# Designed miniproteins, single chains: the designs that were tried, part 45

Each design is a single chain, and the fold is of that chain. pLDDT is the mean over its residues in the fold that is shown.

## One batch from the design tools (miniprotein)

Design m1547
Fold by ESMFold2-Fast:
Structure m1547 (fold): chain A 83 residues (1-83)
Amino acid sequence: SEAEKVREIARRLQEEFGPLDTEVKVKEVIDFIKKLAEELNLPKDTLNRVIFSIKKKFGSLDTVVKVGDVVDALLAVAEELEE
C-alpha cells in the first residue's frame, strides 16, 4: 500500500541520517525522499503529498529540522492515506 511505502521511507530516513535527534536540512530530506520514492515505485501524487506536507510544516529548503520531526510528519501522512 502507499501508506506502507511512506512508513518504509520514514524507516530508511533514520538509517540514512541517524538518530531522531540528528539535525538535517529540509532540502537533504526532500532529495532523499525523492530518490527513495523512485526505488519504491511510490506514485507521483503520493510523493507530491509527502513533499507538500514537509514544506508546509517546516518551511524553506534551508530550514534545519530534526530527523524525528520529519519521521513524525511522514507517519502522519501514512495515517491519512489509510482509511
Scores: mean pLDDT 84

Design m1548
Fold by ESMFold2-Fast:
Structure m1548 (fold): chain A 82 residues (1-82)
Amino acid sequence: SEIEELIEEAEKLVEEAKKLYKENAPLEEIEKKVDEALRKAREALRLALEKKDKEAVRRAVLIEAEATVLRMGVYVRKKEEE
């Protein structure tokens, strides 16, 4: 389904971003993946709410929360390194 594809893609992007963050990869590369994951998770959440799919809503919310925390961490570090 479209929702499942968006969730799977968002999960992969969050996992990749976490790995890059742990490996001290360039912040711009991490930020790009996190922003893409957040966009996909938010779209999945919108569609899941429309279809009243409670499990998909739960999964999308968790991905969005994780991506948001990672994005904030990257943003704060980027500001402090300037």
Scores: mean pLDDT 86

Design m1549
Fold by ESMFold2-Fast:
Structure m1549 (fold): chain A 62 residues (1-62)
Amino acid sequence: MTVEEIIKKIEKEKPKHLTVGGGSGWDFTRNQIPVAKYAREVLGIPVTLTSGRATEELKRLG
């Protein structure tokens, strides 16, 4: 599943808030962080990250 596919689904569904996290099969830096950042910064959806590493990377990216 691509980042673009996930973003389009989020834009269509318009969830009240989003929880982002996953198993080892989903790259934290390339997939989880861009999705979380886009949802929070562009769509204004509050995001909860389930990994401390992902949370730190999201803070670093702004």
Scores: mean pLDDT 66

Design m1550
Fold by ESMFold2-Fast:
Structure m1550 (fold): chain A 94 residues (1-94)
Amino acid sequence: SAEIEALLEEIKRLLEEIAKESKDEKLRQQMIGYIHLLDIISRLDNPEQQLALLEELIEGLERLIEKYKDDPKLVKKLEEIKRLLQEVIELLRS
């Protein structure tokens, strides 16, 4: 789906922005890992497997939101990424 591909590219762009702006090496590596996971998800032909991996990524983002709760700018970006991932999930279930 062209719409799903566009959403995944936007999610990757936001993850890259967090990695570029962050001075936290652990957070940068986590963002890079999520970008790699999204590239894997986009190559899968099984929607159920794509959904499972996207749900795992959302859980990872929720843990990061809690860890970085004292950084409102970062939390806002992580919540936006989570919202876009939820849109991808809804499109895959349609």
Scores: mean pLDDT 88

Design m1551
Fold by ESMFold2-Fast:
Structure m1551 (fold): chain A 80 residues (1-80)
Amino acid sequence: SEEEGRASMLIKLLVIAAETAVFVVEEYPHIPEALRERDLAGAEQAVKEAKELMKKYNIKDPFLEKRIKEVEERIARLRA
């Protein structure tokens, strides 16, 4: 449906936002802690929202699921 199409696009944008935030933290390891925490918290929130939208609209996309898992693993490593 058109609504499912819009949800799929929003999920992709949320995943891209999370990937970008994590990449910035990985690329700039000496950024101020406040900016690091902002970007990691933002990535966690974007992933959470993407997963909630996927569940709400019953979207099963193995590629998006893999990207979400990779972002979650990267966040876990950065918080270790």
Scores: mean pLDDT 89

Design m1552
Fold by ESMFold2-Fast:
Structure m1552 (fold): chain A 58 residues (1-58)
Amino acid sequence: FEEAAERLRERGLLVDPESVEVIATQKELPALDESAMTPEQVAAARARLEEIKRLAKE
């Protein structure tokens, strides 16, 4: 049952490297609402997101 494994990962009892990487990315960059932003702001935010993803995967 995948749900049990997910709960253990959230508590840090069963942590995969991939899971830690995702958590780090979310912590560094909150969700984007692109529909409420100008094209220039969206481009800047996406560039920032790609940079953070690259650092998180390292």
Scores: mean pLDDT 55

Design m1553
Fold by ESMFold2-Fast:
Structure m1553 (fold): chain A 75 residues (1-75)
Amino acid sequence: MEELKEELEKFIKELKEELKRTTDPWYREQLQKLIKQVEELLKRVEEGMPEEEARLELGVLEGLYLLVRGVHRLL
């Protein structure tokens, strides 16, 4: 579980760094939404969410990040 918390914290940091480097309003909005969702997931993990559930939700959020980045490059 501690390893998962570290992974979530690293992902939040990565998203915040990406947000700092972009000026596109739509992409910034999507990144802000993703940051909030990952922070909410981290909080639920700290409150006792099972690791298996948390890893599935993290996978979904990582997939959303890749999709949002792909869309941003096409728009």
Scores: mean pLDDT 84

Design m1554
Fold by ESMFold2-Fast:
Structure m1554 (fold): chain A 101 residues (1-101)
Amino acid sequence: SIKEYAQKSAEAVRKAAELGGPDAAMRAAIDTGRKLGEVSGPAGEAAYLAMRVAARHFGADGAIKATELGVYQAGLDGGEEAARKMYEATVESAERAIAEV
C-alpha cells in the first residue's frame, strides 16, 4: 500500500539516523528528494526543496517526516508503483549515507 511504502521509507531514514547520526538521515532524505525532483517535474522539484528545508530546519526528525510525506505524495500522484520506486530510492540513499559516515 502507499501508506506502507511511506512508513517503510520513514523507517529507512530513521535507521540511517540511528546508525549514522542526524547527518546520515538528512543526506538520505535530500538524496531521495533529489531523485523525486529529477523524475517528477515541477511537483517533484517542489517536494525536493521542501525536503531540503525540513531536513535543515528540523534535522533528523524533519528528514524522517519529510521522507514519509514525500513518498506518500508520490503514491497519491503516481499510484502504488510510484511509492514503491521512491521507497527503493530511499533505501538506496539511506544505505549510501550510512556507508559514508
Scores: mean pLDDT 80

Design m1555
Fold by ESMFold2-Fast:
Structure m1555 (fold): chain A 73 residues (1-73)
Amino acid sequence: MSEILSLVERGARAAAEAGVSDAVQQLAEGQRHLSRGDREGAVEQFRKAAKAAREAGVSEAAEQAERAAKLVE
């Protein structure tokens, strides 16, 4: 749990600093799903965040989001 939160926080910070609002919102939504026990919804949101960050060229945010998704699976 704490490792996933750390990845989400680091990813959100990198995305926010780069101005990728979609990735920030999707990381927060994924964490919300995870807090409710919805692992499938969390993985979907984290993968969407990784895609948005990757398309924006923010490798750090994309990698952190992808790792968070893998840890939930």
Scores: mean pLDDT 84

Design m1556
Fold by ESMFold2-Fast:
Structure m1556 (fold): chain A 106 residues (1-106)
Amino acid sequence: GKMAEEARRAAEGAARAAEAMAEAGGTATAGTGAAVAAAGAGVAAELAARKGGDEEMAEKAAEAGREAARAAAEGAVAGTAEAAAAGAKRAAEGARKAAELAEEGA
């Protein structure tokens, strides 16, 4: 439905932004990208839960959102640009997974 498509678009956009920031280099930029991806994943998870679709899909979306948030937190405290970029990429993966699960629960 429309809400699932909007959630997917938001999470995919956030994931692309996080990946671009990780590629740009620097710990602060990668950390910001990871936070953006985590926010997108959270939106997707929330919308999946609100839609009242499959409970299992809503829980999987929430789990993907939690993984994205954890990756963002790890990236934010990373002492190296490489570790921060890895955190941003993991957050982007979580955001994409949350978007896919939100769409499946539609």
Scores: mean pLDDT 66

Design m1557
Fold by ESMFold2-Fast:
Structure m1557 (fold): chain A 80 residues (1-80)
Amino acid sequence: SSAQQRAQDLIKQIEQLLKQAQQAVKNGDTQQAQQLLLEISRKLAEVRDLAVATGDEETLKRVDELSAQLQQLQDQVAAQ
């Protein structure tokens, strides 16, 4: 479905943004990291909503995995 394609495209974007956020954290670019993490959070919320609406359990599990990575990076930024 178009909703499943949208979710897949968003997941790819989230994965790229997570790599960028990880690099910003490594560089000590706290402000850039915070902005990237906010964008990731918004995209994850959209993917979760799409997965719930379509009953896509596999995508929901992927969202949980990516949310855990987001939380780890948020904790690292908060500790800087």
Scores: mean pLDDT 89

Design m1558
Fold by ESMFold2-Fast:
Structure m1558 (fold): chain A 88 residues (1-88)
Amino acid sequence: MLKMTPSIGRTLLELANRYQGNYPIAKIDKAIKVVEDAGYTDVNVLSTAFEYATYTVLNEKEEAEKYRKKLVKLVGEDIVKKIEEALA
């Protein structure tokens, strides 16, 4: 089960406001698919990847770096690089 935090609620609200014209959901979905394709189905890994992708596309640099550091420890640098390619 994806655990909602105050941060994820805020980022989802901002994404909803940008839904028309420039909604970054396709980039976020692509980033999560990279993690799933690597064999990770654990909710903590998927949730961390979602937070990292979301903060990155919203240009919330400080929060994105916090989740990137956490994600590297969970899946390793190579998978994080593939996620960064998906978000570019």
Scores: mean pLDDT 71

Design m1559
Fold by ESMFold2-Fast:
Structure m1559 (fold): chain A 100 residues (1-100)
Amino acid sequence: SDEIDELLEQLLETLEKYIEYLSKFDDPEVKKVKKLLQESAERLRRAREERDYEGALEIIRELIEELKALSKKLSEELKHEALVLADQLERLRKKLEKLL
């Protein structure tokens, strides 16, 4: 559906902005978060192309959990940003789930 495709597009745009932001940092733990976001974005693009919306929900759930786990190893400022992203992803996941 168009609304599901629009939500996935917004989510992918959000991930790309965070990837660009994190590219300013050389910390190994930040590089792990960036890699997670890049790999999750690629998986979500594939799920969108295949119209695998149930798969997209699972990818978002996994991303939220992994992001929260990795946030524990970040500086306080970056930890806050990671948790804000996790919260945004959870809101988008709930919106997507209601449309399935």
Scores: mean pLDDT 87

Design m1560
Fold by ESMFold2-Fast:
Order: structure tokens, then C-alpha cells, then sequence
Structure m1560 (fold): chain A 79 residues (1-79)
């Protein structure tokens, strides 16, 4: 259902943000990239990987995750 899809994305975003706050940027990046690739969004996954790797702050990395998952949610809900 749409509600289950939104819950999945909210829980994933929360987990990624927690990893970023803990300084586990590699784990956060890999989790996000793997998820986006699993949705068939390899270009978005590559963009998110590069942007997180280039992020100069935890807040910037969190914004990248929010944008990537926001786009992916829109894509998933359009199918």
C-alpha cells in the first residue's frame, strides 16, 4: 500500500540520518546507494554516492539523503 511504502522510506531515511550523526558516512552511503539500485535507479544512486562523498558537513549529507529518497518515493508511487 502507499502507507507501507511511505513508512519504509521514512524508516530508511531515519536510519541513514542516524548513521550520518554517528559519523558512519560510508555505511550511510552504502545503505542509500544499495536501496536506490534495488529500485532500478542507478543514476540517482551514483549521484547520491558522489554528493555524500563530497559532503563537507553532516547536515549536507542528510540533505542529499532526503533529496535522493524524496525522488525515489515519487518514482515508486508513480508505478
Amino acid sequence: SMEEVRKEFDELLAKIKELIDQGKLDEARNLLVSYLESLGLPELAEWAKKEIDNATSKEEAKRVAERALGIALGYKLSQ
Scores: mean pLDDT 88

Design m1561
Fold by ESMFold2-Fast:
Structure m1561 (fold): chain A 100 residues (1-100)
Amino acid sequence: MSIEEILEKIRELIEKGELVKATELARQLLESSDLSPEEKSLALTMIMLAMKEISEVKDPEKKKKLLDVLVEELGKLLRGELSAEEFTQNFAKKAREILA
């Protein structure tokens, strides 16, 4: 399964409230990446926090936008386009704008 296919599966699982399964898939993607152990740990922690916050959003449009941002930024992280710190900062900034 491609990275893009797994990212879409993670999105679907979060939308269904299957956060444990979504976390396990995200962990597996990070473990298969070239990120350092410290970056993998930071990214996984931020993904888990983001998934919990998104699952609690009641507005379906805002929830969809947050999921789109999470999947896009995670894809960039996995492709080596962002550091784990940049991923964290980008998600936080975009999430603030969506929830404003």
Scores: mean pLDDT 83

Design m1562
Fold by ESMFold2-Fast:
Structure m1562 (fold): chain A 57 residues (1-57)
Amino acid sequence: SMEELGRKLASLPLEERTVYFLVEERGLTIDQVADYLGLSKEEVERLVERAREKLAE
């Protein structure tokens, strides 16, 4: 499972993978990730949702 998850994460676009990692693995809030990456909260939420859809999580 971990090997397959890592492979799926590596296949995501860099922005989606980065946002997913920070929120899901690091446990940062949407606000913290938005501030860190210089994105809007809406953009971060959209990127997380797209990553989750592709990972089926």
Scores: mean pLDDT 79

Design m1563
Fold by ESMFold2-Fast:
Structure m1563 (fold): chain A 81 residues (1-81)
Amino acid sequence: SPLQEQLSRLILLANNGDVERASALAADLARQGHLEETLRAIDQAIFSVKSMEKLGAISKEKAQEIIDALNAERARIQAAL
């Protein structure tokens, strides 16, 4: 599904620390009406980033930067529900 491919891409971008592209994609999917699916993908991305930090795969500072950006986008999308 094109939607599932874009949701997977959002998570991949976030895991790679590309917060600008991840946030832009999330905003685009929300504008298309995929609000609930996009919120779930953001929650999955946050969980993944927290797991990477816990395993030492990324720094605490980098993980927090990604999580803060994703939470800001999550809040914007929730305001549109």
Scores: mean pLDDT 89

Design m1564
Fold by ESMFold2-Fast:
Structure m1564 (fold): chain A 80 residues (1-80)
Amino acid sequence: TAEEIGKQAREEIRRLLLEFAERRSEEARRLVEEMIKQGKNADEIVEELVRRGLISREEGEELRRRVNEIQKAALRQVLA
């Protein structure tokens, strides 16, 4: 169902953000965990990571690209 596809995409995005942050620093991982608990979306989380200098602008663009690919794949499944 569309709800199941949406949930899977959100879980995949959360995993992506947490894994990426963990590889960078403990500070980045803690920020991502806290923002997820606050209900922030992926775009907000990436913007905050870049704003705080925890990742570069180029890394932020790469994360956004990967998030967009997950979202596009989910949308194609819903529309199929």
Scores: mean pLDDT 83

Design m1565
Fold by ESMFold2-Fast:
Structure m1565 (fold): chain A 80 residues (1-80)
Amino acid sequence: MKPTAQQQIEEIKKQIDELLDQMEAETDPQKVNQLIQQITGLLNQMQSLALKSGDKELIEQVGKITLETLERVNEILSRL
């Protein structure tokens, strides 16, 4: 069946969480930069899906996920 916007956002969040876990284990700055680029791409995709849905609750949920993701990225980068 065709996935809903909610299901697509949930799948993207899982991918972001996996990339963040990889980033925490990574010590090579070049590989860290590649992971950040992948995470940023997924965040942009998630935001586009929420905006296209017109669902205010999804837009707010994606905003929260984006802030939490950026906070975790900053915490990881602060130790490098």
Scores: mean pLDDT 84

Design m1566
Fold by ESMFold2-Fast:
Structure m1566 (fold): chain A 98 residues (1-98)
Amino acid sequence: MNFEELVEEIVEAAKTSPDEDFRKAVEIVYKENPEKTLGFVIAIAVETTIAVRLVKEKGVSPEEAAKDALEWLLRMGVPKEAAEYAAKSIKKIVEKEL
C-alpha cells in the first residue's frame, strides 16, 4: 500500500464517521492539500490524547483543552476552518471520556 492509497482509505473512513465535525475537518484538508490529510488525522489523534490527559490529570475544562488543541493545530499550519472543526470533535471526545 502506498501513501496515496492510505490517504484515500482514511478519507473514506472519515466519511463513515458519526462525528460530523471530524468529517468536515478531514474533507477541508483533503480538498485543499490531499498529501497532508494523513498527517492531519494523526495530529487530531495526538491532540485528542493531550486534551484527554489535560482534563483527567490537570483538571483543565473540556473548553480549555479544545482551545489549546485549536491553537496547536493552527501553529502546525492547518487551515482555520479545518482546525475549528477538529477542535469541536476533540471537545466531544474529551466530554465522553469524563
Scores: mean pLDDT 81

Design m1567
Fold by ESMFold2-Fast:
Structure m1567 (fold): chain A 92 residues (1-92)
Amino acid sequence: SMEEVKKLTLLQFRLIAAGAEILVGERALEKGKVELAKKLYRDALRTAEETIKEAEELLKKTTDEELKKELEKLIKKAEELKKRAEEGLEKA
């Protein structure tokens, strides 16, 4: 449905923003800005966790096979970003 496509698109944009926060966090850490890096990693971690939860809920409700594939890809990307943010927090 158009409503489900809209939700998927919003989740994809949130995950792109989380990825950008991780990149900025990594650069901040390289420059010794530890507290800024920690804040960015925590924000990205929260966004990734929320994205996984919302994507899993949408996956349970949709009957659209193409949407299911895109949601599964999104969940996988969000899990990868979550792990990267957790590793960043451990390193910081």
Scores: mean pLDDT 89

Design m1568
Fold by ESMFold2-Fast:
Structure m1568 (fold): chain A 97 residues (1-97)
Amino acid sequence: SPIEKAEKILEEAKKYFDEHGDTMTKEEAINFLKEFSEKLIEALKDDPEFQAEVQRLADTAIERLKAATDPAEIKRIMQGFIDAARILVNKAKKKRE
């Protein structure tokens, strides 16, 4: 299902972040975030509200990453994005239950 696909994308993103988050450059973080948000949007392509919320979340996180000056700040921004994306997926899941 679209929700199962989105949940799997979240699991894969969390695993990648847990393995690479401490060594991730600003450019790598921006690219990861773009790919992750694009995959989530594609998974729920028939949900325009979810797409708009994920896009807004991604745009905000990317602007924060561009302004980030240290690895700890990059890691915090990325963790915040993943956590917020998980909340959006759970919200979409509840609408379908």
Scores: mean pLDDT 85

Design m1569
Fold by ESMFold2-Fast:
Structure m1569 (fold): chain A 69 residues (1-69)
Amino acid sequence: SKRAQIELELAKEELRIVGEATDRIVAARQDLRAGRITPEEFQQRVDEIVREQQRRVAEARARARAALA
């Protein structure tokens, strides 16, 4: 159904958004471990990544809801 197709596309988009955020966190952890950033800078980067992920997911869900209206 059209609804199932929209839900599947949303699920794939959400997975891509989470994957991108995870990769950025992995990179930040490597920087922390190598002493390139402080623990405080690491916390700040993680908080920013999490906020961006949540915003992008919310926007994707809003678009899907509009398509189902």
Scores: mean pLDDT 90

Design m1570
Fold by ESMFold2-Fast:
Structure m1570 (fold): chain A 87 residues (1-87)
Amino acid sequence: AAELQARVDELAARLSPEARELFLKNYQKEVKKLMDKKKELTPEDIAEAVRNAADKTASELRKQGKEEEADIVREYGDAVAELIRAG
């Protein structure tokens, strides 16, 4: 758990404020879609929303030519999803 949190913090620090804000906006959209279908969300639902948000953010960053940052946001999404699943 502590090692996963450290990894999340490290990856977040490597993202620009713009990439972090884009990720958060995409995450909020994914959570809203799930809430429209379900009244209660499981940790697995949240982990999936995080991964979907990271994928969408990475795609948008690649269109801007920010391939390295796109890779970082995907790693960030995977680490956050793993942390959520770990408890």
Scores: mean pLDDT 84

Design m1571
Fold by ESMFold2-Fast:
Structure m1571 (fold): chain A 94 residues (1-94)
Amino acid sequence: SPDDMIRMQQNIMNTMDSISGYVADAYVYRQQGNYSDAQQYISQAQQQIQQLRQQIEQMRRRYPDDSRVQSFVDTVQQQIDRIRNQIDRIQSSI
């Protein structure tokens, strides 16, 4: 339903904002040499990414013929891939 779709999109966007915040904090702590806090924030970001991937797959399956939903999901997946690459770079420097 439209209500379900809007709710799912809002939840995905809220989760993306949380992930971005954790990654930004991890980067700052890593730059300060606080590797313990950086690792903790990376772990939180990775947990949220796993949850988010399940949500976007559910949305894609529920609305397979809605081109707007598929475009939204593809955009979110590309953003997740970029965030994961950023996490990998932060971790490789710890």
Scores: mean pLDDT 87

Design m1572
Fold by ESMFold2-Fast:
Structure m1572 (fold): chain A 104 residues (1-104)
Amino acid sequence: MLRLDLRDTVGRVLAAVAQALLPDRVIVDEENQTVLISEEALSELTRLLTQWAKESDLENPIEQLRAFFSQFVSEEDAQALVDELVRRKLGLTELIVTLSQELA
């Protein structure tokens, strides 16, 4: 299971997206401020996010990702996640895979 820390900006953004897209597949742990996602739900989330990113008609992939995340979180949190992707030189799918490995 992937554990998303709500105290971390990346964790908050991914938790918000997971709750919006797969509400029945996430477990909210309010006491520890975390959201738990199964490996199966993480795979489905990765597929949905990849599909949604490909369907966007924005000229700039960075702005495309920021606009997508801004549907679920504040513009500040969306921008912080995009900045993290740029810093790590990762695409959205690669970020999710990396977080799955780091948080396992």
Scores: mean pLDDT 70

Design m1573
Fold by ESMFold2-Fast:
Structure m1573 (fold): chain A 99 residues (1-99)
Amino acid sequence: MEEEQRKRLEEVAREAIKLLSEGLGLVIKDPSLEASEKAAELAVKGLEKAAEALRDEEEREKLRELAKKIEEAKSDADETIAEIQAAIIAVKEALEKEL
């Protein structure tokens, strides 16, 4: 992989994981509807950033599908936590395959 592409992927990876972790921390600390919805917003934003950086169409669709599941789960804090945890694993796996 070219150094410029690798640097961009590592930067986006760090930003995506930060957004997902921030959202997860928010809903774990405060399992309210408001915190769950905000956590979902941050997680979806992180997943979309990761998907746009990936070259593999299959992995991109997988991350977009997870974003959709988080949007569907956002009214339930426990479901939102579970889906964000799954999304963090999926983002790490997809980026590992590209790096």
Scores: mean pLDDT 82

Design m1574
Fold by ESMFold2-Fast:
Structure m1574 (fold): chain A 91 residues (1-91)
Amino acid sequence: VTTQELIQATSVEVTLSGFEKKDSVQAKIFKDALQMLASRFAFDQELSRDELVAVLEEIRAELLKKYGPKYQAKIDEVVQLFLDTFDRLSA
Protein backbone atom coordinates (compact mmCIF):
# COMPACT_ATOMS: atom_id res chain seq x y z
CA VAL A 1 0.00 0.00 0.00
CA THR A 2 1.50 3.33 -1.11
CA THR A 3 0.83 6.78 0.39
CA GLN A 4 -1.08 7.67 -2.82
CA GLU A 5 -3.30 4.55 -2.58
CA LEU A 6 -4.08 5.24 1.11
CA ILE A 7 -4.90 8.93 0.45
CA GLN A 8 -7.15 8.08 -2.53
CA ALA A 9 -9.00 5.25 -0.73
CA THR A 10 -9.54 7.27 2.49
CA SER A 11 -10.83 10.27 0.46
CA VAL A 12 -13.36 7.98 -1.31
CA GLU A 13 -14.54 6.57 2.07
CA VAL A 14 -15.06 10.11 3.44
CA THR A 15 -16.99 11.18 0.30
CA LEU A 16 -19.23 8.07 0.28
CA SER A 17 -20.05 8.42 4.01
CA GLY A 18 -21.22 12.06 3.62
CA PHE A 19 -18.64 12.94 6.30
CA GLU A 20 -18.67 16.74 5.73
CA LYS A 21 -22.51 16.95 5.92
CA LYS A 22 -22.60 15.21 9.34
CA ASP A 23 -19.83 17.15 11.14
CA SER A 24 -17.96 20.15 9.67
CA VAL A 25 -15.29 20.09 12.44
CA GLN A 26 -14.58 16.38 11.87
CA ALA A 27 -14.32 17.12 8.11
CA LYS A 28 -11.76 19.89 8.86
CA ILE A 29 -9.80 17.52 11.14
CA PHE A 30 -9.76 14.93 8.32
CA LYS A 31 -8.52 17.51 5.78
CA ASP A 32 -5.72 18.64 8.15
CA ALA A 33 -4.74 14.99 8.88
CA LEU A 34 -4.66 14.22 5.13
CA GLN A 35 -2.37 17.23 4.48
CA MET A 36 -0.09 16.24 7.39
CA LEU A 37 0.13 12.62 6.14
CA ALA A 38 0.97 13.80 2.59
CA SER A 39 3.79 15.99 4.02
CA ARG A 40 5.31 13.07 6.05
CA PHE A 41 5.52 10.38 3.34
CA ALA A 42 6.66 10.41 -0.30
CA PHE A 43 3.63 9.94 -2.58
CA ASP A 44 4.93 6.66 -4.10
CA GLN A 45 6.35 5.34 -0.77
CA GLU A 46 5.32 1.82 0.25
CA LEU A 47 3.93 2.03 3.80
CA SER A 48 4.34 -0.48 6.61
CA ARG A 49 1.64 -0.54 9.30
CA ASP A 50 4.24 0.31 11.98
CA GLU A 51 5.47 3.37 10.01
CA LEU A 52 1.88 4.54 9.49
CA VAL A 53 1.03 4.09 13.21
CA ALA A 54 4.11 6.12 14.26
CA VAL A 55 3.27 9.00 11.87
CA LEU A 56 -0.44 8.93 12.82
CA GLU A 57 0.58 9.30 16.50
CA GLU A 58 2.55 12.45 15.53
CA ILE A 59 -0.45 13.74 13.52
CA ARG A 60 -2.78 12.99 16.46
CA ALA A 61 -0.56 15.03 18.83
CA GLU A 62 -0.43 17.95 16.35
CA LEU A 63 -4.23 17.88 15.86
CA LEU A 64 -4.76 17.85 19.66
CA LYS A 65 -2.56 20.98 19.92
CA LYS A 66 -4.58 22.69 17.16
CA TYR A 67 -8.15 21.70 18.14
CA GLY A 68 -7.82 20.95 21.87
CA PRO A 69 -8.79 17.98 24.07
CA LYS A 70 -12.57 18.43 23.59
CA TYR A 71 -12.08 17.14 20.00
CA GLN A 72 -10.02 14.09 21.06
CA ALA A 73 -12.79 11.62 20.11
CA LYS A 74 -13.18 13.14 16.61
CA ILE A 75 -9.38 13.17 16.13
CA ASP A 76 -9.16 9.50 17.25
CA GLU A 77 -11.97 8.60 14.78
CA VAL A 78 -10.06 10.25 11.88
CA VAL A 79 -6.79 8.46 12.86
CA GLN A 80 -8.67 5.13 13.08
CA LEU A 81 -10.20 5.74 9.61
CA PHE A 82 -6.68 5.86 8.09
CA LEU A 83 -5.65 2.65 9.92
CA ASP A 84 -8.88 0.79 8.98
CA THR A 85 -8.48 1.86 5.33
CA PHE A 86 -4.80 0.73 5.31
CA ASP A 87 -5.76 -2.65 6.84
CA ARG A 88 -8.52 -3.11 4.21
CA LEU A 89 -6.11 -2.30 1.33
CA SER A 90 -3.45 -4.64 2.82
CA ALA A 91 -5.84 -7.64 3.11
Scores: mean pLDDT 79

Design m1575
Fold by ESMFold2-Fast:
Structure m1575 (fold): chain A 98 residues (1-98)
Amino acid sequence: SKIERAIGLALRGIGHILDAELALKKGDIDAVVEHLKKAIDDAKELMKMGEPKLALKIAQQVLKLAEEAIKKFPDNKKLEEVLKEAKELVEEAKKLIE
């Protein structure tokens, strides 16, 4: 079912966000970047499935956590890339919700 697949992707994305939060508390920035990129991939797949509302929720959480991470690690170029991708995905998802 398309609905079951969409729910599975959303739950997987939430799991990656939680893993990134735990990694941030530990100061493991490489793990933060990896988990946030995986959540972005899940949100992009939700967009391809025509689930922009679920993709938006995931992308907004990635953006928030990446902003928190960059305050702690301000010179990390990979975090800056994650911030850009999450922000672009938020704007793209919003346009599709019309």
Scores: mean pLDDT 89

Design m1576
Fold by ESMFold2-Fast:
Structure m1576 (fold): chain A 62 residues (1-62)
Amino acid sequence: SDAANEARLAALLERHRDPATVRLMRGRYLGRRAAGHDYEVTEADFERLRAARAAAEAVLAA
């Protein structure tokens, strides 16, 4: 549920202190829900998005 995803995002924000990745993951789950699909926020997906964001920032800095 969206409420469960928001609770998971709040826990991830407190644990990792990375609001940019939390915001990106919120956009992803809302997009999947808008498309009619279920989506569960997980710490593994958070870590993958964090790594992808860091890689994108490295490309922009080059």
Scores: mean pLDDT 81

Design m1577
Fold by ESMFold2-Fast:
Structure m1577 (fold): chain A 63 residues (1-63)
Amino acid sequence: SAGAEAAEKGGVLAAARYGEIVPSEVGREASRLAEEGDLEGAVQVFRDAGLEKAAELVEEQLA
């Protein structure tokens, strides 16, 4: 889904641009929430893990 793609893309871009490595478990949980339609929950999973750049980039993709 578009939400799951946004979550995955945000994590990849955070790693590429800022060196912020997203653990696979965190990325998988965020994608699961996005697939369920919980886009805010997907962003929050990144924030709860301290992955602020991934959270920002996912939020930008959803706007």
Scores: mean pLDDT 76

Design m1578
Fold by ESMFold2-Fast:
Structure m1578 (fold): chain A 93 residues (1-93)
Amino acid sequence: SELEKRAEEILKRIREIAATLPKMESDEEARAVLAELAKKLPPSDDPVTGALRAMWAYAVGIAAGLDTSEAEEQIRNNEEVVEALMAALEAEK
């Protein structure tokens, strides 16, 4: 239950970021944005890159109204890394 609580807190923070993204008019537009974001991330098997991709997929998916279940699972599987990334982003403000 503690891991589930932390995952929900991370997802809440990501939803707040998603709210700052422009609304997508179609699924095709949302997929195009996801594809462009994927190109900007380094092709790496490291957990940090994986967590960043999952966070962006979730944020864009929420903004576009797409199914986010796969991205949510990837975030939950990388919870510690996602939390560390969110803390680092807050520290740079």
Scores: mean pLDDT 66

Design m1579
Fold by ESMFold2-Fast:
Structure m1579 (fold): chain A 106 residues (1-106)
Amino acid sequence: SAGKQAALEALEEAIDLLRELAEEAERAGKPDLALELEELAGILAIVRGLLKSLPLSDEEVLEIALKELERALEFLQSLTGLDPAKLEAAIARIEELIKRLKELLE
């Protein structure tokens, strides 16, 4: 099973997506929102680093990654004042990542 690799790749994609939204928030004149998005991306990056280095099972890595992706999804779903098309695309992509990781859990 490529579960650990899939979880690490999903977190990396979510981190990149949050940073892209942070840049968009900065361009929209919303620095506080940009900071919140960057802080969330930073938390995911720390978790990804820990999951990469720790001797955890694929199941444990998938469960932790899913919890963090679901937290990111809830945060994005609560946001207002970003470009709706970009926000909806980000939400849809994180939902797809969550679905893929859930399919890897037995």
Scores: mean pLDDT 88

Design m1580
Fold by ESMFold2-Fast:
Structure m1580 (fold): chain A 71 residues (1-71)
Amino acid sequence: SVFDEMEKEIKKLEDESEKLIQESRPKSEELGSKFGEENKQALVDAMERLINSITKIAKESLKKKAEKKEK
């Protein structure tokens, strides 16, 4: 069904999002180190939240697209 295809696309997007978070972590840590050790974790967390927010928007777009095709 259209919803089964959407679910597969969402899963793929979640996997790509997790990979992006892992790849961005060293860069966020490096940047954080310039603002003090106590701010390092806050910057890592902020980057993860940003990636998760973008992923959520993309998932909602996929759901709306699937809903438009299912009558």
Scores: mean pLDDT 76

